# Designs tried in a protein design run: designed miniproteins, single chains, continued (3). Part 59

Each design is a single chain, and the fold is of that chain. pLDDT is the mean over its residues in the fold that is shown.

## One batch from the design tools (miniprotein)

Design m10169
Fold by ESMFold2-Fast:
Structure m10169 (fold): chain A 83 residues (1-83)
Amino acid sequence: LGELLDLASKAVQAARKGKVEEAIEHLRKAAELARKQGKEKAAELFEKAIEKVRELEKEGASPEEIAKTVAYYSGKGLNEVQG
């Protein structure tokens, strides 16, 4: 859990700084780690965060909007790991 929380936090921080590819890399690592732990729903939510980030980037969304989206989906992923 601590590793997934750290990765999610780093993804949000990277997104806020406009470092979209760095945010995606942290989310990808979170999805891989969740899947290794047998937490498939959590992995899917981290992967969904990546999809939504790429959509928002294409639409010219602000770093703030991208960071909020990362926080929302990664938060759901972290909840699935605990449940």
Scores: mean pLDDT 84

Design m10170
Fold by ESMFold2-Fast:
Structure m10170 (fold): chain A 76 residues (1-76)
Amino acid sequence: MHLTITDGPTGLETLSVISGRPGDADLDEIKKIVESYGGRVLSSEPDSFVAVVPREKSEDLKKALLEKYPDAVITD
């Protein structure tokens, strides 16, 4: 079998970058929600986070985060 091995992430994987401020949300809970949608948190500060998620899941993820943590500010 011939498999093409590429170093690093494939450029065919369409990801959305989501950034925001958690408000009163626990960053660990935000991470769990992001991971449940197939994403991952890239960086987190006490007042901010940056995550990536499959583009087809980004809108569902934003809705889930805002429904659970309405004080959070989410930007695409």
Scores: mean pLDDT 67

Design m10171
Fold by ESMFold2-Fast:
Structure m10171 (fold): chain A 78 residues (1-78)
Amino acid sequence: MEQERLVAEARRDIETLREKLKKATSPEEYLQIAQEAARVAQRVLDALGPDSPEAQRIATEAGRLIREAVEKAEELAK
């Protein structure tokens, strides 16, 4: 029950960050999205442990968002 709640909240946070990523227009906004995604991943890993399939799945999703956000920030900073 507690795990289901944490997973649901993390999934909502990831969806919100994907929406922010689509609307972002500056390197600063992209870097803020990357920082928030990293916090979501850390929160889930701390709560569920690194061997939890749900934690690994959310951390993987967050990692993709971080990579995309950083890449876009770097492109705009050229």
Scores: mean pLDDT 83

Design m10172
Fold by ESMFold2-Fast:
Structure m10172 (fold): chain A 59 residues (1-59)
Amino acid sequence: REELIEEAEKLGVLAVILGDEEALKLAQETIRNLEEGTISEEEARKKLKEIKKRLEAAR
């Protein structure tokens, strides 16, 4: 869980650098859901993978 929050934070920073406001929002929502326990680790990993793919394609 902590590793997933750390990864989401890193993706959020990358989204800011690339100017992707939607990716930043998705990363922040994933962090919030993980902190609140409203999302499973599996669902969080899926969301983070999608955000990462989006940001890597924008490089």
Scores: mean pLDDT 78

Design m10173
Fold by ESMFold2-Fast:
Structure m10173 (fold): chain A 61 residues (1-61)
Amino acid sequence: HHMEEQRRREKVEKIREALNKPGATVEDIAKAAGVSKEEAERLYKEEFGKTPEEILQEAQR
């Protein structure tokens, strides 16, 4: 589990970096992290309680 957690954290960090780019879409975020859109949404929700899609919607306000 500890080794898998390391890899998970790396993916979450890439998702976070992609979210900070203006005009990023969920597809762009998933591509940057090397995961599917569904996996990116699940990983970020597990870590921060919100999906990348929800964060992008908030950023549009």
Scores: mean pLDDT 76

Design m10174
Fold by ESMFold2-Fast:
Structure m10174 (fold): chain A 59 residues (1-59)
Amino acid sequence: AREEALQNVIKAAKAAMDGDDETAEKYLEKAISLLTPEQAENARKAVETTKAFAEEADA
């Protein structure tokens, strides 16, 4: 269901904020496999944006 994909996106974003790139990629891949192409594109952008913010805050 859509809810499972959303939970995987949230877990990927949290892992990205925690600096765990490997875990973030793993959950993002699981989410993408459960989403439509359009939703997968949005999820990928969301995680990438989260990683960018985490990198800026890493000072």
Scores: mean pLDDT 75

Design m10175
Fold by ESMFold2-Fast:
Structure m10175 (fold): chain A 93 residues (1-93)
Amino acid sequence: MEAERLFGKGLKAMIAGDYETAARYFAAAAELFRAAGDDRAAARAYEAAGEALFKTGDYETAARYYERALALDPDNEVARANLAKAQAALAAK
């Protein structure tokens, strides 16, 4: 599936430390998963995009992706914890 290939490219970029490229691939994968009706996979991909952006220091965009992940999977405790962490980082500035 195209979405899975893009997600894999995101993981490769994360391992390479190219967090901005990783975020773009994860976000693209999430949109394709949503188009396919796979909300759980889309939520995981948005969470991964948020984590990549958090690593760049873009806490505002990271928070938005975690919110998208929670909209699709409200029981995702990892996304909820990461959203709180991103919001705390923004409040500290």
Scores: mean pLDDT 86

Design m10176
Fold by ESMFold2-Fast:
Structure m10176 (fold): chain A 109 residues (1-109)
Amino acid sequence: MKLGAEGGRAGYRGEGPEVADRKAKEAIRSGTESGGAAAGGAGAAAAGSGTEGGREAALAAAEGAERGGGGEATRRASEAAKRSGTKGAYFAAGSGAAAAGGAEGAGKL
């Protein structure tokens, strides 16, 4: 239904659960080198939302990933997205808005 799977975006709002599931599995593997992909996906989603704080959150996530903090970077991006004002931002990567299932009509599951 939605194009959330494109570009490997993590938890794109209203998209299929496959994107969120993929992110969760990659976050679990964050202790390995592959963890950076999960962190990068979360950061990219924050930046893509176009919020003022989202861009800085994405940079912080990318920086954490470089230091081998794949899981930590993902958490940091998620927390920054919540603090940046989810009212004006459609952050689905780790934000409670997508996980809470508030957009029933937006995403036909």
Scores: mean pLDDT 44

Design m10177
Fold by ESMFold2-Fast:
Structure m10177 (fold): chain A 58 residues (1-58)
Amino acid sequence: MTVEDLEKLLNGPEEDQKKAVDALPSASSVEEARKILELGRRLAEDSRRYARQIAEER
């Protein structure tokens, strides 16, 4: 399951939102699930940018 999949579920109907929350053991609500997803996305984006500045692999 990807971050994009979870984002689609959280933007869908209540049934899909419930499934997204269940998929995230640290989330007890839709609000928490959205917060975790957004934080994860920002962290991944920042990490990717930071790696490019330093010298990624090598």
Scores: mean pLDDT 70

Design m10178
Fold by ESMFold2-Fast:
Structure m10178 (fold): chain A 60 residues (1-60)
Amino acid sequence: MSEAERRIRELAERLGISEETLLAQLKAQLAVDPEAALSWLGLREPEARRRATAEVLALP
């Protein structure tokens, strides 16, 4: 399981929405404002942000 998948699960549980719903919102936000999208996952380090972007876009 990727770090992005784990953070998506934790955030979805905290927000009371499904992982699928959150993932769709994150993919949409990455196309418009990637900085805001990655901030939703609590990622600050550039390397972690780059890795998470690739992982999120690779998720079905």
Scores: mean pLDDT 75

Design m10179
Fold by ESMFold2-Fast:
Structure m10179 (fold): chain A 109 residues (1-109)
Amino acid sequence: SKELIEKLKKLKKELEELLKKVKETTDEEELEKLADEAEELLEELEKLLKEAKTKEEYELCLENAKLLLELAKEILKKTKNKNLILRAIGLILRAIGLIALCEEKLKKL
């Protein structure tokens, strides 16, 4: 739907801004807050993906999932906090799962 496409495009912009913030910070407390935001955006993508039906919608879900993967990898690269390392690994695994699901759906279209 047009509404779903607009929500996915908005999510993509939010993920791109968040990735920029992660790249620009060296502060562990800031990284933890950015990880919290990444987890919220991942949950939003999971909800939107359940509504996806078209090639364009799945392509946007795939783009968002790939951005979440890059975001999680950047957090993992920058943090020295053991709890945040585990959270970043969790985000990586969830993002990989969403990428695989989107790619499977696109192959069947």
Scores: mean pLDDT 91

Design m10180
Fold by ESMFold2-Fast:
Structure m10180 (fold): chain A 70 residues (1-70)
Amino acid sequence: AEELVKKGEEAEKKGDYKKAGILYGQAAREAYRQGDFEKAKKYLKKAADSFEKAGDLDKAKELREAAEKL
């Protein structure tokens, strides 16, 4: 999970928000599988913010709703 988060942060710094959203989404899935729902929620919100900045508002909304259900 931490490796994916670091790659997501690097993608954000380069302005590649779509890649950042994908990487944070993968980190959220790993956290969820490990039972770490707090980290999963945090990473889903980061993924949603990244997709929103990329202009993918539909995907951002889906990820925010998934985070709120945790």
Scores: mean pLDDT 85

Design m10181
Fold by ESMFold2-Fast:
Structure m10181 (fold): chain A 58 residues (1-58)
Amino acid sequence: MSSSEEISRLLREANDRYEEARRAGLSLEETLARTPDPMVRNWIRLLAGADEIHRRAL
């Protein structure tokens, strides 16, 4: 397996969980609490941070 493929998979899982949680009205902290994989949690934090920066730029 290539590291790039693993990273892509983790990022997709993080994105899916983040999007699902937002549809459900869950907070970032609730979303992280429901995510057992620490790597996926870190990617969720990065996605939330990037999303916040983009929204502030608009």
Scores: mean pLDDT 75

Design m10182
Fold by ESMFold2-Fast:
Structure m10182 (fold): chain A 87 residues (1-87)
Amino acid sequence: AEQEELEKREKELLEKIKNTPEVSEAELAALVEELARLAEELGLATAEQVRAQVAAARAKGLSRRELAALVRAMIAGLELARELRAR
């Protein structure tokens, strides 16, 4: 049940992300800071570790659009994890 709900939300999110127009550097920076805040709140990573991970992905040749899509997917996953912990 939990895994099916996660897969369904991931699919819906990925479909929405694929239809997203080009992302600015400022929008990407805002998304990275939101991901960093959520990761620190949940005790999963420091803000520095999150920023380093995004920088590493960029160094591997991911575009701003691909990075923004990845960061949005991670934010949605962490928000879902936070909601599940509150149960």
Scores: mean pLDDT 76

Design m10183
Fold by ESMFold2-Fast:
Structure m10183 (fold): chain A 60 residues (1-60)
Amino acid sequence: MSKEVSLEVAANILRVGADASRLLAERNPKNREKFLREAEENERAARELEEKSRKLREEE
């Protein structure tokens, strides 16, 4: 199993987490800001992992 595949799996998990946080923000207005920040943080982390995976694939 390659390192880039593991990074892609981790990125996908973070994207699913971001989607869940956005859904919670829509359903829980009192905590909307917190969930939206969590979604943004997860999306940013996912993009970073995707970029690292891409670089590893290009090098190998």
Scores: mean pLDDT 79

Design m10184
Fold by ESMFold2-Fast:
Structure m10184 (fold): chain A 70 residues (1-70)
Amino acid sequence: LSEEAKEHLRKAIEAIKKGDLETAEKHMVQAHLAAGDNPELIAHLNEAGRALRKGDYEKAIEHLEKAIEA
């Protein structure tokens, strides 16, 4: 995974911690664009998005951390 994609994932995590879900979503999209076709990253981003919609911010952060390791 590129450093650009990882940086966006880190910024998404920080945004979630601050309750800024709009900024988190923007950085998740930017991470996807920077990474290109990466099925493991896409799967983790989808799980993080699902957790955010349920209000499970801790689970969302866990999935974004896994995306950084993808």
Scores: mean pLDDT 85

Design m10185
Fold by ESMFold2-Fast:
Structure m10185 (fold): chain A 64 residues (1-64)
Amino acid sequence: MEEHRRIGEIWRKFVAGEASDEELAELAKILGREFETPQEAKDWLEEQVARMRAGGLAGARALA
């Protein structure tokens, strides 16, 4: 029910370089993405960050 708040919390930690592998896996799971390893979740999230930097509000809207 409070998934949007948890997404924002982990995302801020990820951007600050403070997110753990467990938090990154939780974020990916909340977003409906399942990965076999924490590294795959991290790589996917880094791709989303790159898209946000390139697309501005379009990337932010996908996570808000």
Scores: mean pLDDT 67

Design m10186
Fold by ESMFold2-Fast:
Structure m10186 (fold): chain A 79 residues (1-79)
Amino acid sequence: EKAAEVARAAARSLATHYGAPQEVIDQAAENAGKAARESKDEDELATRIAEQLSSVPGVSPEDARMTARVAAREAAKLA
């Protein structure tokens, strides 16, 4: 589950940076991990992680997309 681990770490880091409550951080990480397991390719993974990160209060859509792209690329390198 290397992709799921990378996705969870990225979601946790970004949500923490934006000062989200622990419940929101944990939920965002779990949702990103599920997206990673269900995604077929890097583009789908990036899109699904970005959607989960943009649902965190205060996170900008641009930061969500950039973080998701980086996480998807790192996950792809581990495959």
Scores: mean pLDDT 76

Design m10188
Fold by ESMFold2-Fast:
Formats: C-alpha cells, structure tokens, sequence
Structure m10188 (fold): chain A 60 residues (1-60)
C-alpha cells in the first residue's frame, strides 16, 4: 500500500509527543492503513501504553 508516507510519518511523530489513549487509538488506525502486521502494531502501541503508565508512576 503506497500512500503519502511523509504525511503519515509526520502524524505518527506528532502523536508520539503526546502519549494518551486517544493518540494510541489514532496510531493503531494509521498502522492499519499502512498495513503493519499485528505483531508490529502490538509492539508500537504497547510503547504508548507503557509511556502513559510510566508518566503516572514517575509523578507519583
């Protein structure tokens, strides 16, 4: 699937700056559009989920 990768990469980078559940869902959708495998998607989304949890723990 050949899409405008520049726009997609920019969007991914933007979403990664703000680790939230909403951004995680948006990343999952983008990865699906790009044809990422379930394993690759799981790893990337797991990073976002861990970031949200880590921020809460670091503040506490």
Amino acid sequence: MELDLTEKQKRIAELLKDPSPENKAELEKIFDELGYSPVRKKVALGKMENKVKEVVKEIA
Scores: mean pLDDT 64

Design m10189
Fold by ESMFold2-Fast:
Structure m10189 (fold): chain A 55 residues (1-55)
Amino acid sequence: DALELLQSLSEKEKKAMEVIGDLGEDASNREVAEKAGVSVATVSRARRKAREIQA
């Protein structure tokens, strides 16, 4: 299940997750979006999927 969710991540969502790891969970969606070069919506989706993977 977690592996299937990881495989469903887009390249932009994967980039957002990498930046979240670099900046930490306390980083805002805007900070992550700016650093990763993606939209705030992409960061929000990446965080949602990351929580599902951890569950």
Scores: mean pLDDT 74

Design m10191
Fold by ESMFold2-Fast:
Structure m10191 (fold): chain A 97 residues (1-97)
Amino acid sequence: DREKVLERLRELEERIERYLIEEVGLTPEQARQVTGLIFGGAFRVVVEKEPVEVVKERLRRILREKLGLDEEQIELVLKLFDEAVEFVKELLASLPD
Protein backbone atom coordinates (compact mmCIF):
# COMPACT_ATOMS: atom_id res chain seq x y z
CA ASP A 1 0.00 0.00 0.00
CA ARG A 2 1.74 3.12 -1.32
CA GLU A 3 -0.30 5.48 0.89
CA LYS A 4 0.65 3.57 4.08
CA VAL A 5 4.35 3.71 3.08
CA LEU A 6 4.11 7.49 2.51
CA GLU A 7 2.38 7.92 5.90
CA ARG A 8 5.14 5.95 7.70
CA LEU A 9 7.79 8.00 5.88
CA ARG A 10 6.09 11.24 7.04
CA GLU A 11 6.02 9.92 10.63
CA LEU A 12 9.75 9.11 10.36
CA GLU A 13 10.47 12.63 9.04
CA GLU A 14 8.59 14.16 12.01
CA ARG A 15 10.52 11.94 14.48
CA ILE A 16 13.87 12.82 12.88
CA GLU A 17 13.09 16.57 12.96
CA ARG A 18 12.06 16.34 16.65
CA TYR A 19 15.26 14.46 17.56
CA LEU A 20 17.40 17.02 15.72
CA ILE A 21 15.79 19.90 17.66
CA GLU A 22 15.60 18.22 21.11
CA GLU A 23 18.75 16.03 21.21
CA VAL A 24 21.15 17.58 18.63
CA GLY A 25 20.17 21.18 19.47
CA LEU A 26 19.43 22.39 15.94
CA THR A 27 17.11 25.29 15.15
CA PRO A 28 13.76 24.35 13.50
CA GLU A 29 15.11 25.63 10.15
CA GLN A 30 18.34 23.60 10.43
CA ALA A 31 16.38 20.51 11.58
CA ARG A 32 14.09 20.76 8.51
CA GLN A 33 17.09 21.01 6.15
CA VAL A 34 18.99 18.16 7.86
CA THR A 35 15.86 15.94 7.87
CA GLY A 36 15.58 16.40 4.09
CA LEU A 37 19.29 15.57 3.66
CA ILE A 38 19.01 12.44 5.86
CA PHE A 39 15.94 11.17 3.99
CA GLY A 40 17.35 11.99 0.54
CA GLY A 41 20.63 10.27 1.45
CA ALA A 42 18.82 7.19 2.80
CA PHE A 43 16.90 6.88 -0.50
CA ARG A 44 20.16 7.22 -2.48
CA VAL A 45 21.59 4.28 -0.50
CA VAL A 46 18.47 2.05 -0.53
CA VAL A 47 16.81 2.89 -3.88
CA GLU A 48 19.67 4.24 -6.05
CA LYS A 49 22.16 1.72 -4.54
CA GLU A 50 24.83 4.38 -3.89
CA PRO A 51 27.58 3.23 -1.46
CA VAL A 52 26.64 4.30 2.08
CA GLU A 53 30.19 5.59 2.78
CA VAL A 54 30.07 7.93 -0.27
CA VAL A 55 26.66 9.31 0.79
CA LYS A 56 27.84 9.77 4.41
CA GLU A 57 31.00 11.65 3.28
CA ARG A 58 28.84 13.97 1.11
CA LEU A 59 26.44 14.50 4.05
CA ARG A 60 29.31 15.27 6.49
CA ARG A 61 30.64 17.92 4.06
CA ILE A 62 27.23 19.62 3.67
CA LEU A 63 26.59 19.58 7.44
CA ARG A 64 29.99 21.17 8.13
CA GLU A 65 30.33 23.61 5.21
CA LYS A 66 26.73 24.67 4.44
CA LEU A 67 24.96 24.31 7.81
CA GLY A 68 27.90 25.11 10.15
CA LEU A 69 27.33 22.16 12.51
CA ASP A 70 30.05 21.23 15.01
CA GLU A 71 31.70 17.77 15.04
CA GLU A 72 29.49 16.47 17.91
CA GLN A 73 26.33 17.50 16.04
CA ILE A 74 27.65 15.96 12.78
CA GLU A 75 28.37 12.59 14.48
CA LEU A 76 24.86 12.53 16.03
CA VAL A 77 23.32 13.28 12.59
CA LEU A 78 25.40 10.53 10.92
CA LYS A 79 24.30 8.02 13.59
CA LEU A 80 20.68 9.05 12.95
CA PHE A 81 21.34 8.67 9.20
CA ASP A 82 22.50 5.05 9.71
CA GLU A 83 19.26 4.34 11.63
CA ALA A 84 17.17 6.02 8.88
CA VAL A 85 18.86 3.87 6.18
CA GLU A 86 17.92 0.67 8.07
CA PHE A 87 14.34 1.92 8.63
CA VAL A 88 13.90 2.72 4.90
CA LYS A 89 15.36 -0.70 3.94
CA GLU A 90 12.88 -2.51 6.23
CA LEU A 91 9.95 -0.36 5.07
CA LEU A 92 10.63 -0.90 1.34
CA ALA A 93 11.34 -4.65 1.87
CA SER A 94 7.80 -4.94 3.35
CA LEU A 95 6.27 -3.94 -0.03
CA PRO A 96 5.02 -6.73 -2.33
CA ASP A 97 7.14 -6.27 -5.47
Scores: mean pLDDT 82

Design m10192
Fold by ESMFold2-Fast:
Structure m10192 (fold): chain A 65 residues (1-65)
Amino acid sequence: MDKIYDELLQLGKTLADYLVETGLAEQFDEVIASISKRGREAGLSDEQIEELANEIRSYFEEKLK
């Protein structure tokens, strides 16, 4: 289960980097929604999904400076 969380976190960070590099930062909320849906389908708890979304969001905000 930890592995699924870590894999989705890395995917979210990779997508955040891609959006910043391509100037598509406004699409980030849709990416968060997609990652959260994948986590839910993979069996993560609602608490884990919220934590995952918040970690990816914090990473994205830091990259935007």
Scores: mean pLDDT 81

Design m10193
Fold by ESMFold2-Fast:
Structure m10193 (fold): chain A 79 residues (1-79)
Amino acid sequence: ASPLERRAIEAIAEGSMAIMAATLSEPSEEIRELVEEIARVENELSRLLAEGADEHAEEVEELIERLEELIRRLRELLS
């Protein structure tokens, strides 16, 4: 796998784990909105991976950065 493809897969895994952690608490609206946004970005990133991460490198990189920021925000709310 390319380095970009590996980073994208790792970001998706981190996002899924963050969503799972959120299920252990009673959801606030802010947590719910972040979970929904993470799921949307994960789905878009998965779509681009299916088409070829290197062929969509700029979009994949932007989505990885967006996903990492959303995961960070969700983890801060769960702290």
Scores: mean pLDDT 83

Design m10194
Fold by ESMFold2-Fast:
Structure m10194 (fold): chain A 58 residues (1-58)
Amino acid sequence: SREEKFQEAVEELAKKALETGKVSKEEIERAAREVGASPRELEKAILAAVLQMLDAES
């Protein structure tokens, strides 16, 4: 479903950000377009996921 694809994209990009220290705006925009969401919503969700993962690890 669209929601499942959105959540998968969020988790994948959040993990990439934590592992590599970078996720480009272009990458976020492409993923958002692919899952049928706005880039802004995906970016916010990725940031929230990264912060949650960091809090859990610390």
Scores: mean pLDDT 79

Design m10195
Fold by ESMFold2-Fast:
Structure m10195 (fold): chain A 89 residues (1-89)
Amino acid sequence: SAEEYLKKGKELFKEGKYVEAIRYYQMAIELDPNNAEAYRNLGKAYLKLGLYPEAIEWFKKAIEIDPNDQEAKELLREAYKKMGKLEEA
């Protein structure tokens, strides 16, 4: 199920296996395209790999599905800072 793939992805993410986590998050999304948590976790894995443009796109998708996902909004801001796209002034 989508939930089982999401859970396995989270376990791999905790182990630092970000590329493998991405694979499982993608499988979760294929089964449930409206799971905001799966998109947020996919973005987190890309962020850990330094793939900031990809991370930004997945966080935007998570927020599109769930506009109240505060963690996705905070992570989106972090990804923009890492790219140098978010300035203080």
Scores: mean pLDDT 86

Design m10196
Fold by ESMFold2-Fast:
Structure m10196 (fold): chain A 76 residues (1-76)
Amino acid sequence: ADEVGRRAIEVEARLSLEIMRAFIEGGGKIPEELLPLVDAGVAAALAAEEAVRAGDHEAARRAIAEAEAAIEELRA
């Protein structure tokens, strides 16, 4: 089992749930204040997937950390 690949999948799933929560709590729209965090989190999650496909575990770990930071800010 590839731990980095697993973490990339987990962070994508967590981000998706937080985005859905923000959408529901916003009454069917993501609050404008959260859009930059959503954009940053999505970009980081995509970068993590690309790095995993390329076998670049260091880039994947950096992207996962960026996505996790966005998740924390969305939960605040």
Scores: mean pLDDT 84

Design m10197
Fold by ESMFold2-Fast:
Structure m10197 (fold): chain A 56 residues (1-56)
Amino acid sequence: MSEEEKLKKELEDFERLVVRAILEGRITPEQAQAVYKHFVETKNYEEGLKLLEEAK
């Protein structure tokens, strides 16, 4: 599995988690956009998940 394929899957999974968090009212769309931007820039999935879970 290539690093590009892994990153693409992580992006798809992260988008799904972000959308779910918004729909569940756990995070605002504004916070979700900031967290997503951070993940895209850093490509650090674990850090992105931590920020998403702590964004309240």
Scores: mean pLDDT 77

Design m10198
Fold by ESMFold2-Fast:
Structure m10198 (fold): chain A 60 residues (1-60)
Amino acid sequence: TLAEAVKEAAKLVEKGDEKGARELLKEKLPALTDDQIEAIIKLIKEKGAEKFIEEVEKQV
Protein backbone atom coordinates (compact mmCIF):
# COMPACT_ATOMS: atom_id res chain seq x y z
CA THR A 1 0.00 0.00 0.00
CA LEU A 2 0.98 3.67 -0.22
CA ALA A 3 1.28 3.90 3.57
CA GLU A 4 3.50 0.79 3.75
CA ALA A 5 5.82 2.05 1.00
CA VAL A 6 6.14 5.51 2.55
CA LYS A 7 6.78 4.06 6.04
CA GLU A 8 9.55 1.78 4.71
CA ALA A 9 11.09 4.72 2.81
CA ALA A 10 11.10 6.76 6.06
CA LYS A 11 13.01 3.96 7.84
CA LEU A 12 15.61 3.96 5.03
CA VAL A 13 16.02 7.76 5.27
CA GLU A 14 16.53 7.41 9.06
CA LYS A 15 19.40 4.97 8.35
CA GLY A 16 20.91 7.50 5.90
CA ASP A 17 19.95 5.40 2.85
CA GLU A 18 18.20 8.08 0.77
CA LYS A 19 19.08 6.24 -2.46
CA GLY A 20 17.40 3.06 -1.19
CA ALA A 21 14.35 5.11 -0.18
CA ARG A 22 14.11 6.60 -3.71
CA GLU A 23 14.44 3.17 -5.34
CA LEU A 24 11.81 1.66 -3.01
CA LEU A 25 9.31 4.44 -3.79
CA LYS A 26 9.93 4.11 -7.54
CA GLU A 27 9.30 0.33 -7.42
CA LYS A 28 6.27 0.40 -5.09
CA LEU A 29 4.70 3.62 -6.43
CA PRO A 30 5.62 3.77 -10.16
CA ALA A 31 2.90 6.39 -10.82
CA LEU A 32 4.88 8.96 -8.79
CA THR A 33 7.21 11.32 -10.67
CA ASP A 34 10.84 11.86 -9.60
CA ASP A 35 9.83 15.30 -8.27
CA GLN A 36 7.07 13.77 -6.12
CA ILE A 37 9.48 11.14 -4.74
CA GLU A 38 12.00 13.88 -3.86
CA ALA A 39 9.22 15.87 -2.15
CA ILE A 40 8.36 12.83 0.00
CA ILE A 41 12.02 12.32 0.98
CA LYS A 42 12.37 16.04 1.78
CA LEU A 43 9.22 15.92 3.95
CA ILE A 44 10.59 12.90 5.86
CA LYS A 45 13.88 14.76 6.45
CA GLU A 46 12.08 17.95 7.57
CA LYS A 47 9.64 16.23 9.95
CA GLY A 48 12.06 13.50 11.02
CA ALA A 49 11.50 9.85 10.15
CA GLU A 50 10.08 8.94 13.59
CA LYS A 51 7.43 11.71 13.54
CA PHE A 52 6.57 11.02 9.89
CA ILE A 53 6.06 7.28 10.58
CA GLU A 54 3.93 8.11 13.64
CA GLU A 55 1.65 10.35 11.54
CA VAL A 56 1.31 7.71 8.79
CA GLU A 57 0.46 4.96 11.32
CA LYS A 58 -2.20 7.16 12.98
CA GLN A 59 -3.93 7.59 9.59
CA VAL A 60 -4.12 3.83 8.90
Scores: mean pLDDT 78

Design m10199
Fold by ESMFold2-Fast:
Structure m10199 (fold): chain A 71 residues (1-71)
Amino acid sequence: MELLEEARRLGYRIGYEGAKAGLSKEDTVALARHAARKLAQEKGMTPEQIDEASRAAEEGAVEGYEKALKE
């Protein structure tokens, strides 16, 4: 589903930028979750789809955060 790919990529970007800005991993993952929820809600997704998008963004944020820390 395009939405899950979009949410994961959004999360990755937020995670990467958050790590560079000196934010904690927990705070950055929470920001990614909230951004993905907003995106899915604006697209009229079901509650289940919103939760799936949020999880995809959290996974992306962890990956992006860890990538930034290795640079």
Scores: mean pLDDT 84

Design m10200
Fold by ESMFold2-Fast:
Structure m10200 (fold): chain A 80 residues (1-80)
Amino acid sequence: AAAVATAYNTFYNEALAILGSAALASSAAVLIAAKAIALAQAAASAAAASAADVNTVLNANKAAILSAAISFVKALAAAA
């Protein structure tokens, strides 16, 4: 599976638990996963393009990415 799919599933489950809506959770998870992958790609490119793939960088930063994603989803729920 692509790194995007792994990130999507993780963020979708967290968003679903917070938002209580599959449609909103799906939309939030897609946006969060896309941003997480973009940040991971940028970090991999800056550190060493050939030394670390996107998935390796994403896994190394998983806790920070999840924390940021959860905070973002909570902010969306509060704003709704």
Scores: mean pLDDT 59

Design m10201
Fold by ESMFold2-Fast:
Structure m10201 (fold): chain A 73 residues (1-73)
Amino acid sequence: EKKKKADELIKKGREALENGDYETAVKYFEEALKLYKTPNALSGLAIAYRKLGQTEKADKYLEEAVKLALEEM
């Protein structure tokens, strides 16, 4: 159930990214991470923060996404 809700929030985050609503995308990906931690949500945050010019936060979340993805392999 938590994973399904997180996946729905990730979808909304991706839609916000497509619309250029990067701040809204951050909110959806943060909510998704609170429910279920996934590389997809972390990657979404990294992209959103990079688009907002917050490169340090973007790099942090990208590193977390890569690390989590490798741990699940």
Scores: mean pLDDT 84

Design m10202
Fold by ESMFold2-Fast:
Structure m10202 (fold): chain A 85 residues (1-85)
Amino acid sequence: MKLTIVPEGDKYKVYDEEGNLLGVFSSGEEIVEFLKSLGLKDEDKVKVTITLPDGSKVTLELKVKELPKALEIAKINGWTLEIEF
């Protein structure tokens, strides 16, 4: 599954691969709980692609439990994240 996470103000908007809005969350921890509802666990690794303001992309692998910190950094910087699992 692939999810797109777009920071907007103090919130995160989460979309599926078809562009359907799945939810609006106030924290990375709420997004982790959403991912756990989809069957993921804290120690599971997911592929994270970060899109920077210049359009460049950085891809890394993170555990689900590490996502709140990455999401907070993305929100501060206005970066879009894609999570694939």
Scores: mean pLDDT 85

Design m10203
Fold by ESMFold2-Fast:
Structure m10203 (fold): chain A 78 residues (1-78)
Amino acid sequence: MKKALEADILIGIAEIEVGVARITKDPSIAQRAIELAREAIRLAKTVPGPLGEALVRQAQDTLRRAQETLAEAQQISG
């Protein structure tokens, strides 16, 4: 139970950091979002059953958005 809540909180924080990175175009914030999303995936994988599967999927979607944001930010930073 506690690990599911921890994964959900990390996904939420990563989503906020993706939003901030998109507005600021800061690659360092995007990189932090990637790290948080990866940790959320790791925790979600320890959660049994359909809840764990849903959290893994959500964290993977957040990771994809963070990676896309990093790629965009890296094109502009210079």
Scores: mean pLDDT 82

Design m10204
Fold by ESMFold2-Fast:
Structure m10204 (fold): chain A 57 residues (1-57)
Amino acid sequence: FEEALEAAKKAVEEVFGKETADQIYRFLEGVREKYGEEKAKELAEKVIQAANDTKAG
């Protein structure tokens, strides 16, 4: 899970900047605490996919 969380943060940072990446990181940590690691990992993977689609210039 932690690797997926860090990957999502880095992907968002490259596309939207550090502030947005920090917000996404905090959001995913909150999801993990409330809904568990499985749900948070699924959301992190979706964030990575969306950021990768946007990152392609």
Scores: mean pLDDT 77

Design m10205
Fold by ESMFold2-Fast:
Structure m10205 (fold): chain A 78 residues (1-78)
Amino acid sequence: KEAEEYLNKGLELMKKKEYEEAVKEFEKAIKLDPNYAEAYYNLSLALEKLGKYEEAKEYYKKAYELDPSLIPEEALKL
């Protein structure tokens, strides 16, 4: 529940293009729920916006490993 609140906070920050703050909120979601696939996916997107492509790829893979159904096959070609 609290992890979902941090995910939603991060998503709002992504909409405002506050990517560094979004990363912090997604990291909080992951600390509360280390298996939260959606949080890893969105953390990956925020890191990509910051130009941190290698870190983004690692978290993207983690999201896919936790829940392959979350990520469409086309998105794997980021």
Scores: mean pLDDT 80

Design m10206
Fold by ESMFold2-Fast:
Structure m10206 (fold): chain A 89 residues (1-89)
Amino acid sequence: HMEEAKKLIEKAREALKNGDYDTAIKLFEEAVKLDPDNPEALALLYVAYILKGDFEKAKKVLEEFQKRYPSPEDIERFRKLVKEALEKE
């Protein structure tokens, strides 16, 4: 459930940090299935596809996010999550 999805997101973030984009994608997809109401998993799945260079799949994930989470608050959360994951300070 939600707690299991959070653990998958944590593992996926570690895989993403290590450059293991295929593992990160698999774990984020699993997290989305377990907690489809969590915008974080979809936002990070988008990041994983961008970092892998799979822009076609990234675009599809973005379209799915916009369809499921059309609120201004969710769009802003998406932007922050994407920026956080892509930018290294």
Scores: mean pLDDT 80

